Designed miniproteins, single chains, continued (5). Designs and how they scored, part 78

Each design is a single chain, and the fold is of that chain. pLDDT is the mean over its residues in the fold that is shown.

## One batch from the design tools (miniprotein)

Design m18700
Fold by ESMFold2-Fast:
Structure m18700 (fold): chain A 95 residues (1-95)
Amino acid sequence: MEYTLQLIENLIELLRKKLEEMEKKGVDPSKTKAPGGVHGLRYGTLMGGIDLMLSQGKLSPEEAAEKKEIVRKASSVISTPEFNKLVQEAVEKTD
């Protein structure tokens, strides 16, 4: 349980850094429409993890809102193969 929540936290941090990289390149991540299927599952898992951390008192309501905003803005990345690389990096940082 602790490992899974730490993994989600690390993954959201990597998504935040990816958004910063995209902004530096002049790319608007919000312009990508969320596809169904895999995107919905990944997005739901990240949002659910944030809600679980909030319910356990590991995040304040403000911190949870900030992380949910990161996930929303990173919607274009979540639907791409690049997301799998971010997941792998998050796993390596969690271990």
Scores: mean pLDDT 71

Design m18701
Fold by ESMFold2-Fast:
Structure m18701 (fold): chain A 96 residues (1-96)
Amino acid sequence: EVERLEEELARLVKAGEPLEKILEVLKRLIEALNLPEDMQQLVLAVGKALALVALGIDKEEAIKKLEEAIRIAKKMGLDEEDIEVLEKQIELVKEK
């Protein structure tokens, strides 16, 4: 199931399908991973940001989602190194 959803997600992104369809598949993929709720929220926020960047749309919303992901990561007690990776993604999005 996860593998099929990953293939579908990659296909939709490559085809430039509407963001709504991409996010629906991403949500289903995250649910299929059976992660704790906080982790699901973190992965969804990061995934939405990456989808927006890949499609070249709404850079401001992508940054906002990465900031939300950082907030969730800090609340979950993730390592400073993991948080720094997310902060670096914001800088990369700003440079594009």
Scores: mean pLDDT 75

Design m18702
Fold by ESMFold2-Fast:
Structure m18702 (fold): chain A 76 residues (1-76)
Amino acid sequence: MKIRLLEAEAAVLFYVTRHDLEATLERVDEIGKALKLDEETIERLKNFAIQAHKTMSREELVKRYEELIKEIRELL
């Protein structure tokens, strides 16, 4: 379960880094529904994307994404 949450957060940061906020929120909703996540979890991921987009620079987003990918690899 913890690995899947880290993967979801990494995917959100990946999308925020490469696309605008509106496209990111649409993709989070689509992926969340495909993964059968509950609405509360999808809402939390959307809020995470909004906060990341507003508070983090592009360089910080890339760095955080790379850190999460390393964390996922260490847990495997």
Scores: mean pLDDT 72

Design m18703
Fold by ESMFold2-Fast:
Structure m18703 (fold): chain A 91 residues (1-91)
Amino acid sequence: AEAKAEQVKKNVKKAAEELAKALPEFAEEIKQDFEDLAKRAVEAIKNGDSKTLQTLAEGLERAAEFAKSLGIEEAAKHLQEAAKLLKEAAE
């Protein structure tokens, strides 16, 4: 559980960094939003909140598709990995 929480935080942070680099005018908002998302994900993992974990995973999958549509492949990769980890934690 703790190891998965740290891997989710790492992937969310890397995705935020790549998105902020691609969208510099929104960099601070992106970083803050993804930091808040990572905190919610870590709390859901610790609490075994499978419904929240599934909802966050689906949100990250949609965000990954959007990042791919913008050509931000590295962000999409990290968002997909975070979504996979959240789905595994929801099981």
Scores: mean pLDDT 84

Design m18704
Fold by ESMFold2-Fast:
Structure m18704 (fold): chain A 60 residues (1-60)
Amino acid sequence: KEELLKKINELSQRVLDRVAELRARYAAGEITPQQYRDELQRLSDEFNEELEKLVEEAKK
C-alpha cells in the first residue's frame, strides 16, 4: 500500500512537471492553443494508463 502510494505520487509529480513545461511553452507562444489542448489530453490519457497499470499490479 505505501509502495503503491509512493509510485502514484512519483507519477503524479512527473505529469505535473510536464504540464508546467507545456504551460510555459504555451505562454511563450511556442505552441498553438490547439497543440496545447492536444498535448494536455495526451498527458491525461498517459497518466490514466499508467495509474491503471499500478492499480492492477497492486491487486495481485
Scores: mean pLDDT 80

Design m18705
Fold by ESMFold2-Fast:
Structure m18705 (fold): chain A 76 residues (1-76)
Amino acid sequence: SEIVELAQQIIELAKTLPEEKAKEVIELAERAVVYFLTGRYDEAIRLAEELVKVAEDDPELKEAAEKLLRAIKEAK
């Protein structure tokens, strides 16, 4: 699944961040995927949008987060 692959990429990128921010990014990515897989699309979109905001200072993480958000919106 593209959405699962994008979330895994985000989790890997998060490992280079400070521990507190890494934990927040990982939790948002994992929760967004769980909500998407359970058909809770509006909640998945909200979490992916929050992930983009948290990632705003990291261009590579932001791009991956924006791709995840787009993939969720297009797949529902």
Scores: mean pLDDT 86

Design m18706
Fold by ESMFold2-Fast:
Structure m18706 (fold): chain A 70 residues (1-70)
Amino acid sequence: MPSWEERVLEIVEEYFPGDEEVIKRVREALATGDREAVFGLVRRLMEEKGFSRSKINEVLVKLQEAWLES
């Protein structure tokens, strides 16, 4: 079954396809074991890429669901 880490990486790959630097930063945040570090990083990365607040909130909801399924 996919882990919390795998589900986060699937979500990130959907919105940042082929972005090696983003994947690396997300893996580093996942390695801390801190959910807030992961959520804060994804929010910041999406803001840096110019995603709308609505899209950022949609992705954060998906991350919260993945966390609750862990």
Scores: mean pLDDT 81

Design m18707
Fold by ESMFold2-Fast:
Structure m18707 (fold): chain A 93 residues (1-93)
Amino acid sequence: MEEIEEIAEEVAEAAREKGVSERGVEDIRKSFESMKKLGASVEEVREAREKALEQLELIDEGMSPERAAVLASATIGVQGIKVAVKKVAEKKE
């Protein structure tokens, strides 16, 4: 099974290769880092990777790299929110 850091770097490299700015690449990395800090499972991070890569593929179809990066980060963020909600419920506070 892959480590969360490896998954994050795979998506970051894909974004960079497709012309996403360094800021966009860092936003993607930070989104995955937030998921890890919230205690996301490798399975939850893999789901976020698949969805994020799908958004980045839209660059090949004519979407701007900036817009695709925002969509990818938002997609990862939504997965992070789901993890955070579960963790807050489990921790009582």
Scores: mean pLDDT 79

Design m18708
Fold by ESMFold2-Fast:
Structure m18708 (fold): chain A 81 residues (1-81)
Amino acid sequence: SAAQQQIAQLRQDGRRSEAQYARDAADTLALGQQKAAQQPEKRQQILDEARAKVDELRAQAAQLMAQYDQQAAAVAAQGQA
């Protein structure tokens, strides 16, 4: 059905967005670890800043995923009407 196709598309878009945020978070942490290795006297500060950025990215991803889940649920509900 059109509703099932729309739900499948929303889930695919959500998975792609989640994967992108996961990559951005991994890259942020890797860069933080590299900088910490170059500046051992500031290691903890650099890693804490990288983790704070990862937490921001995770919060953004969670909000976006909640929006996709809400849209998919709305499409499913309308498909039963």
Scores: mean pLDDT 87

Design m18709
Fold by ESMFold2-Fast:
Structure m18709 (fold): chain A 80 residues (1-80)
Amino acid sequence: MVEVTEKELEAARYFQEYLRALELGDFEKAEEYRKKLEKIIGKKETDKLLEEALAYRQKELEAGTVGGAKEVEAERAAAK
């Protein structure tokens, strides 16, 4: 009884709240949601999700920086 999807949805919700707390710089709130994730899916799985989220964020920042650089260069060419 109790479908796996319910546990996965709860874990996903806490993971999203964790990411939001990090975005806002609220590290106390982020730690609270991390503990709730550990309670549902265990510490090992929580650590894996954390590493994956950090890797994705770093990749997005790198892509955004490259895009921003191209945009600035194009604007300078147009302004001259």
Scores: mean pLDDT 67

Design m18710
Fold by ESMFold2-Fast:
Structure m18710 (fold): chain A 100 residues (1-100)
Amino acid sequence: SMAAEIARLREEREALNEEYEADPENRAVRLRALRLGYREALLQIERIKKDPNAPIKPEEAEKKLEEMIEEGGRELGLAPEDVELFRRDPEAALERLLAA
């Protein structure tokens, strides 16, 4: 359910924030943060699509998601091919980048 997914993402966010505070330059933590942010944004877009009174339009939220991946990829020094993989399959992108 959406409520269960929201709860799970909140728990992942709290755990990741603690790891980030301990080692803010850790590449693996920053890659996991990018994936988590992408998942949170996708869920927010789904919620916006179901809410006719949402303060922003789905198209605006989708643009914000694209900007987040571009910016996060740039900050992490990701190749354009890896940024594209994040857009298509963020789970596969994270797995490959963590293995490198």
Scores: mean pLDDT 81

Design m18711
Fold by ESMFold2-Fast:
Structure m18711 (fold): chain A 95 residues (1-95)
Amino acid sequence: EEEELVRKAWSLVQRLFLDLSIGLYEGKSVEELKKVADEYVERAKTFSPEIAELVKKIADTLIGLYENISDVEKMQKLFDELKKLLDELEARLAA
């Protein structure tokens, strides 16, 4: 079922966002957050290599937002990049 794949992929991305957010709240380092992200990238390989690559880029962008939280211009660029990556993921899941 096509809708099942889409639902599972979005659930994975939602869980990634939640776990990274919890890690930030707990004071995890960037290196620790990257390890959490790597676990989700590995799980995303069950969908496709292309989806796994997008999940990795999404995770890297989220961690980048954390690293640049005090830099408004860098934050804006990273939010634009995150939006583009989420749009690309949606398009690939629809194909």
Scores: mean pLDDT 79

Design m18712
Fold by ESMFold2-Fast:
Structure m18712 (fold): chain A 86 residues (1-86)
Amino acid sequence: EEEERKIRQEILRKFLQELVKIFNTPGLSDEEIIKQAEELGKKLAEEYAKRLGITDPAEVERLVKLFEESGKQAAKLFLDIEKEAT
């Protein structure tokens, strides 16, 4: 449905925008960047599940793990690129 697609696009756009803000925050350690990216993933996965009406705890946990892992991988990639550029 068009509405579900719009919700997905809004959540993913918000996720990417907030990740970029974390990456551009001065004074964060590598560990803090990874942790904040994971926490952001969890928050947006929970928001996504709520907006879609997903109430099954197992499905919510699956989405949380997926978003946390995605945030962690994006953070690690960012840190690897920065390390190579210095």
Scores: mean pLDDT 84

Design m18713
Fold by ESMFold2-Fast:
Structure m18713 (fold): chain A 59 residues (1-59)
Amino acid sequence: AEEALEEAAKVAGVSVETIRELLEKYKDPTKVAVKLMLEHGASPEAARKVAEYVAKALE
């Protein structure tokens, strides 16, 4: 859902578009979270929350 992607973006400190682009490219919540840590400086705690929100968005 849109709200789950917005929450993921807020937690990671990036735009919703960034979350969507990563999800389209990797198609896996965990890979999206890992890339946010490596490329956008998200903390491990934020990355875990992002993975949860992205997984909800795929439901």
Scores: mean pLDDT 78

Design m18714
Fold by ESMFold2-Fast:
Structure m18714 (fold): chain A 77 residues (1-77)
Amino acid sequence: AMRHAIMAGASAGVAQIRAAVSEIAFGKDGEEALRARRQADEAIAHADQAYRAAQQGDSRAAEEHARNAARASGTEP
């Protein structure tokens, strides 16, 4: 459970870095930067849900949210 939450956090972190780089390269209102930000926000939301599920002992929900975070960030589960 907790291992999946950590993996989800890592995926969200990678997505955040990509969003920041895209914002610098293409500008804050560039389509690529906006797309990267949406992916980062989605990955962060799933990572937060994975962490909460892990704290509740729901290993299956934590794993599912970790997979969703990885998918949103473009990282394989």
Scores: mean pLDDT 72

Design m18715
Fold by ESMFold2-Fast:
Parts: structure tokens; sequence; C-alpha cells
Structure m18715 (fold): chain A 71 residues (1-71)
């Protein structure tokens, strides 16, 4: 579900799920992935490989979200 995917993304990033839903309201999962990629780029940081590995291992996170974070 959307809620399970958001929780999995939040856990991989070590943030509360409420942080993602409050900061990025109304976004689809793919749009959330793109927003997180843009924020990382703006902050001059890369998404850690360990975070990407956790997301890939999750059965509830769609591949399109991982693609949005890496492309």
Amino acid sequence: SYEEAVKAIAEALSVPAEYLTNTYPGLSLVELGRALKREAQRAGVRIPQEVLDKLRASPVVPQEVIDALTQ
C-alpha cells in the first residue's frame, strides 16, 4: 500500500514517516522519489548506497521509486 511504501522509504532514510507525508503532501510515490533526489542534489549530497539497497530489498517499494532516486 502507499502507507507501507512511505514507511519503508522513511525507515531507509532514518526519518519519521510523518516527516515525509508532512513535507511532501499529495505526492505519488514516484513524485516523492523525484522530490528526495532534487533535495539531495540541492544539498550537494548523494543518496547513500545503503539506503538504495534497503529500498531494493523492500517488497513494498516499487522499482520506479528507486529509479527516480538514481536517475
Scores: mean pLDDT 79

Design m18716
Fold by ESMFold2-Fast:
Structure m18716 (fold): chain A 59 residues (1-59)
Amino acid sequence: MILEENYARNIAEAVRAGDLDSARGLAQAAKDSGLDLDRIAEILREMGYDEGAEAVERA
């Protein structure tokens, strides 16, 4: 939970900055770490960052 929230926040900041490559890299790092990608995508959608959620779903 805490790690998923941290990754969601970092992905949201990357999307807000227009850095989609960093957002995708963070999504891949979360996947490689065995984190709950569905939870990260849910948090991003709740925050209004649909592009970040899509990056996680495509990882």
Scores: mean pLDDT 81

Design m18717
Fold by ESMFold2-Fast:
Structure m18717 (fold): chain A 78 residues (1-78)
Amino acid sequence: SNSTIRALGRLTGLSPAALRRLASPATITEAMRRIDREGTLLVIQGRYDELREFIERELLALGLSREQAERYAERALR
């Protein structure tokens, strides 16, 4: 969704147009759903280091740089 792409843009510093060049909106939405599902389980378990690694891995798979993925994790986990 447009709201999901905007949220990813805010946390990575990428424009919505730049994100759409990396992956389709459907691919981005599905990756964000995986982060939400697995992230919720890891938070419940207190496994915050593994949550950060999971987020980074999913975002790298979308075509983000390591720096962009780390920026997302830092901002999302505050």
Scores: mean pLDDT 80

Design m18718
Fold by ESMFold2-Fast:
Structure m18718 (fold): chain A 65 residues (1-65)
Amino acid sequence: VQEVLERIEKRLEELKKQKPNLSDQEFQTRLSLLVQEVADEAATLSPEDQARVREHLLRLVGEVV
């Protein structure tokens, strides 16, 4: 779980750094893909770990959007 959370933070941080070089549409597309990829990875985890990943992702996305 911790490794998944750390990867989410790193990937979102990288996307934030690229934001000035992306159009709003490109940024939203990449963000949507990131959210989907994370959801797909989390689907293989226990329900408790899925909840932790979801909460962490929502918190980080809220800070970016």
Scores: mean pLDDT 73

Design m18719
Fold by ESMFold2-Fast:
Structure m18719 (fold): chain A 88 residues (1-88)
Amino acid sequence: SPGTKLLGKGNALLLTAEEHPGKLNPEGAKEGLEELLKIAKEAKGKASEEAKKTGLEALEVVKKNNEKSLSEEAKKLLEEVKKVIEES
């Protein structure tokens, strides 16, 4: 389901962001966030509380650990993904 997909992608992003802080390149970060945005929009109204919490935690860790390497487009995408998950 879209909600299960969001949970899976959120967990994968959280693990990557925690284990490899500062390793996201700008293009890879943008592409990953665009895919996560698409998944979050598809999961709107269908995501479990666990999926939402995991996704939001992953985004906060990505922001904290990659703040200096994220492009302005990636930062805007991150905030949009966060908003979509919070509104779900």
Scores: mean pLDDT 73

Design m18720
Fold by ESMFold2-Fast:
Structure m18720 (fold): chain A 109 residues (1-109)
Amino acid sequence: EWEEIEKELIELALTDPDKAAATMKALVDAVVTDPAVKARAYAAIDNLQQVIKEGLLSDKSVEELIRTLVEGLEAARRKDYRRAALLFEIAESLAQMFLSIKKIEEKRE
């Protein structure tokens, strides 16, 4: 079941990142009850949405980040909040790295 959600979110992220982000946030709201874990998931989704819209990621990298977020959602659904938080933090950190590189280049220009 999560494999189908992952595939649909990957296709959606590559074609409509705004709708993908909204869909992921709705899934977070449905499965994540811990406010700290929810905040981490939202931060990861926001950063991923921005990085995709900026064209900073290859299609494969988008697939890997969406897969990481979906694994986090699956862990949260199973009440494994430690694993969920770690997966969301990994996704957020990777997306932030690309955003930070872009900001450094913009400041240099």
Scores: mean pLDDT 80

Design m18721
Fold by ESMFold2-Fast:
Parts: structure tokens; C-alpha cells; sequence
Structure m18721 (fold): chain A 80 residues (1-80)
């Protein structure tokens, strides 16, 4: 499926369950780390794209947003 389809599904879920935003993003970032560890850069890049788009579109407490963005940036450095 496309990144856009995954983001749309997650946004619908988070509209109904806003308290799940941080756990969901943490899960996506953990999947990105596992893909990096498994030498699967395509899956890692896809997970990071989903996380970046969700971070830009989902309402989050600023402290959580900053922390999650730092995790995205660190994972992107590992792929470089």
C-alpha cells in the first residue's frame, strides 16, 4: 500500500483514539529501527516517511512531538 493510505488509516484511528498518537508513532519508529537492524533500508525509509507525515498532521503535545522528531532524525542519520 502507499504511504498516503497508511497515513489516512492512522489519522482516522487517531481521530477516534487521540490518546494513542504517541504509542502509535513509537511503534512505527520501533519498526523503522528493526528494519535498519535487519538491513532492510526500503522498509525503514517507508516507516520513517509515515512517521514524518503523521508528525506533521497529528495534534500532539509539544514535548512528545519534539522527542519523536528527534528519534526520526536519529534514525535518518543511521540510514545515511
Amino acid sequence: GSTEEAVAVFKEYLAAHPSSAVPLLSFVLKEAQLAIDDDDPESAQRALQIAEQLLSEVDLPEADRVKLQSQVDALKEQLN
Scores: mean pLDDT 83

Design m18722
Fold by ESMFold2-Fast:
Structure m18722 (fold): chain A 76 residues (1-76)
Amino acid sequence: MEEELKRLEKNREIGREVVDDFVIGMAKNAGLDEELIREYEKAKEAGDEEKYEELLRELQDLVDEIIIKRLKELSE
């Protein structure tokens, strides 16, 4: 039981890490604010989960806004 729980936790961590890397990759490719990305990286390195989760959400929102804008441009 305990071994199974540890494996599930590790798999969840890996899954979250992959998603986070994807969001950061899209943000960088879209030319989003390098300072915001740097702040996220610093918060993650410091282990400030609350702060890096907030910054990640801000980056996700900016990525979503760019996607919506590009979709509107393509539809017009």
Scores: mean pLDDT 70

Design m18723
Fold by ESMFold2-Fast:
Structure m18723 (fold): chain A 80 residues (1-80)
Amino acid sequence: SPEEAVERALKIMPWVKYFLSEEDIELIKKVVEKIDIPGVSRVEAAQVVLWLKVQFPDASEEEILKRATELLKTRKPLYF
């Protein structure tokens, strides 16, 4: 689930909790739910989305979704 994926990603990247509000975490869950890329796990998607929200704190849900999708798609050839 998106919630479990975000929880696992937060355990991998506990430092992001110092930069993200509860509202940010809810936005991140919504973005992760919308990411469906073959060969990409939801935990990997959640890690990328968490990192992007820390780097771009003022970015909208749509902007984070676009950036995360582009990053995950460009990495895909390395995981075949």
Scores: mean pLDDT 78

Design m18724
Fold by ESMFold2-Fast:
Structure m18724 (fold): chain A 93 residues (1-93)
Amino acid sequence: SELEKLYKEALSLIDEAIVLAEQMKKNPKYKDKAEELIKTLEEIRKRVEQAYKNGDLEKVKEILDLVRKILEAMRQGKFDEAVKIAKEALEKL
């Protein structure tokens, strides 16, 4: 199932993003932003789980694309951008 494949990919990328945020939390300079990002990613996880249960392929794709953007910003050390993308994403979901 395309839906199941994309759902599993979204969960995997959310887990990677949370691991990166936990690593960033070890630096006192980024602790508050990392904690906020972890909370927002956990809410995004709930939204993708709900989309999957509803069979909403379009919503799972939307969330997957958003998580990819968040993860890329985090990999570039752009934590303010990552938090902004995550919050704007959650507001529109």
Scores: mean pLDDT 87

Design m18725
Fold by ESMFold2-Fast:
Structure m18725 (fold): chain A 68 residues (1-68)
Amino acid sequence: SMEEIEKKKEEALEKIKEAVETLDEESAFRYIKQVLAEFLAFLESLGLSQEEIDEELKELTKEIQKIL
């Protein structure tokens, strides 16, 4: 559901913010890539269309850029 996707995005952003604040730059970027991969796998597991997956990833990436 949209509610589950929104909650998953909020959890991902919280984790990324904490990683950026606590880890070195290289480790933080590695962790961000892992979180994005896990989010992609989650969206694929929901049976979303490629267009829907792309939009959700684009939105999460924009929010990550605000933290960096």
Scores: mean pLDDT 85

Design m18726
Fold by ESMFold2-Fast:
Structure m18726 (fold): chain A 78 residues (1-78)
Amino acid sequence: SFVEEAKKLLETTKKSIKELLEEAKKKDPNEQALLLGIAIGIARMTKSLIETYSPEKSEEVEKILEELEKLIEEIEKL
């Protein structure tokens, strides 16, 4: 189902972003900025794709979008 694919995409996105944020901690300021920019870009693109292609705005889809929004906000605070 779309919901199951969206959940899988959310978990993959969270994992990728976590890895990018951990790598960023070890880099100089310019490389940190680049990695943080990539992380934000991935989260925003993932959210946009789920919003655009969702056939219905179920409670489960809304929760996925809310988690992605929280993730974006956390990265933007760094």
Scores: mean pLDDT 84

Design m18727
Fold by ESMFold2-Fast:
Structure m18727 (fold): chain A 87 residues (1-87)
Amino acid sequence: SLIEELVEAVLNKDLEKFREVAAKILAETPAEDREVVELAVNLFELLMQTSPEASPEEMRELMRKALETLEKTYGPNPLLEELRRAL
């Protein structure tokens, strides 16, 4: 799953792999959902850059909080739900 590959790239701090997988996910995202999914991708990239010492468990918690914040702001989204399930 591209979603599982994206999460694994974040946990491994593999920015190159993350950007590759994120581009594939965005290419498959419906136009109406693209902005919120792009924000989720950008927040995960920011977490990788600003929390380089975070453990995998801490990183999963930060990612969950980011997804919860987006869902409260933009409403439920199938790709955000898949990301949350992969955590």
Scores: mean pLDDT 84

Design m18728
Fold by ESMFold2-Fast:
Structure m18728 (fold): chain A 70 residues (1-70)
Amino acid sequence: DKEILETLEKSAKDLKKQIEEAKKTLSKEELEEYVKYIENIIKDKYPLLSEEAKEFLEKFVKEVKELVKK
């Protein structure tokens, strides 16, 4: 569903900005725990999501993990 994907894209963009800001104040360990928390929430919702939404969220989690490593 396009509306669900658009909502997920907005939420992902906002979360990404929050993580970038958090990088200034949080340790790498704290950022890694936060990313794990986000990943677990996403996985818990997988049975409710379309295949397109799952693929989008998998890509998002990967991008966030790469962002935290820098």
Scores: mean pLDDT 74

Design m18729
Fold by ESMFold2-Fast:
Structure m18729 (fold): chain A 82 residues (1-82)
Amino acid sequence: TGITLDLRVDPSVLNDPELLAKLKEVVESYGGEVLGVDKEKQTVTLRFPSIEAAVNFVKEALEVAGYDENGNRLFRLRPDAP
C-alpha cells in the first residue's frame, strides 16, 4: 500500500512531452509511479511506496514555478533534479 499525491504542475511542464517524460523518470527514481495526467485540472497523479518517499521527492526534486488563480502552488522539476 502506497500514498497517492495529486501534484499541481505548471502549464509549461504539462504541455511539454519531454518535461513530462523527465518528471516520470525522476518520480521513478524515488520509487514512485505516474498514474495519470489531467490537463484541465493541471494535475499529475503520483503514487509512492511511502509518505517518506513522497516527501523526499517534493523536497528534493520540485520547486514552485508559480500560483494558480486560487493561490495554489504550481510545481516544476528543479534544474538539478536527478
Scores: mean pLDDT 83

Design m18730
Fold by ESMFold2-Fast:
Structure m18730 (fold): chain A 84 residues (1-84)
Amino acid sequence: MKPKIIGVTPTLFLVEVEPDKREEVAEFLEKELGMSVAPHPFFPENTLFAVDRRIPDDETDIDAIIARGNELREEVAKKLGAEL
């Protein structure tokens, strides 16, 4: 099974993973993509929170935020081999 990306915000990704692949996917996101990763509080075994630090927190242009969020989802999906 491929990891699956569920976008919640432009900078926050929910990544569904196989429980036995959780550590591999977390390390890949942290080491290769520079994301901050933590287990989901309610589904820690199969879901990861991943935060991309490349979008500035002070960006106020909603259209620009959406566009960057979409680019990041596509980039992360491509690098991770994940479903969007």
Scores: mean pLDDT 64

Design m18731
Fold by ESMFold2-Fast:
Structure m18731 (fold): chain A 64 residues (1-64)
Amino acid sequence: GDAAKLQTAIDKAREVARRGVEAGLSGSEVLQKAREIAESLGLSEAQINTVLLAALAEYERLKA
């Protein structure tokens, strides 16, 4: 269902944030990759925003 797609996108976005920190990517580069994942899953704009916030939170946590 839609909830399962959203959770999958969040999980993948957090993985992208983790790998992005290890690879020296900027927050904007991580957010762009997270957006591409959410869009590929056909998520709504509101769901895409949720995915981006999850990616940003994980990125900031790991950069601290």
Scores: mean pLDDT 85

Design m18732
Fold by ESMFold2-Fast:
Structure m18732 (fold): chain A 73 residues (1-73)
Amino acid sequence: AAAAREAEIARERPAAEARLAELRAAGAPESLIAQAEFSRYLIEAGGEAEARLDALAAAGPATVREAVDALLA
């Protein structure tokens, strides 16, 4: 189960990174870049993401950018 999930995450990582690079290169709106960063974070963080997401849910960030900044700090 965990190994299969990690393999799936590894398969999805290149596409998420490519999307983020495209958005940054194109000068996309910050909200779209923040969403792409959050998606990439979820792919890379694996099991740690659940604990951090639970903590953020309790803290109640108002925006996707605030959530991403808290996760990446």
Scores: mean pLDDT 68

Design m18733
Fold by ESMFold2-Fast:
Structure m18733 (fold): chain A 70 residues (1-70)
Amino acid sequence: LSGELWLLYARNLIKKAKELIDTDPEKALEYAQRALEVARAIKQNFPSMKEEADRLEKEAEEVIKKAKEA
């Protein structure tokens, strides 16, 4: 239950980060870094959600890379 809420939170952070890449890359980087931290916490505390958390971690890393390239 709690893990499902954390997945939703991480997805929302990634969505906000993607929306801000072109307008505010610095803010996008902050949200993406937070999403990465949340995804890693999900993997540690909810092993059953590892596959979804791995996908979120990868998406967050891609957004971080794009924000840094701006």
Scores: mean pLDDT 83

Design m18734
Fold by ESMFold2-Fast:
Structure m18734 (fold): chain A 89 residues (1-89)
Amino acid sequence: SSRDALVDRVMERFRLSRADATALVDYLYPVFFGDEEKVLTFLEAVREGEEDYAAVGERLGISAETARRLVEDFRARFPELAARLRSLR
């Protein structure tokens, strides 16, 4: 399925286990209405520690404030995975 393909892409791109990648995709897939490229764009922004929420929002088709809230909510729900995404390993 496209969702399973997205899990594989997240595992490869962010060097996460299948369990971790599945947890992230399960949460983000409905948030972005199944838009795989938006899920990946969001995870890249989290990985890079991006603070330009206006730029992130433009890429995701949402406001800067909505982008900030999504990043803050994600970090609150997945603090260990957010930290792992930011690790340069």
Scores: mean pLDDT 85

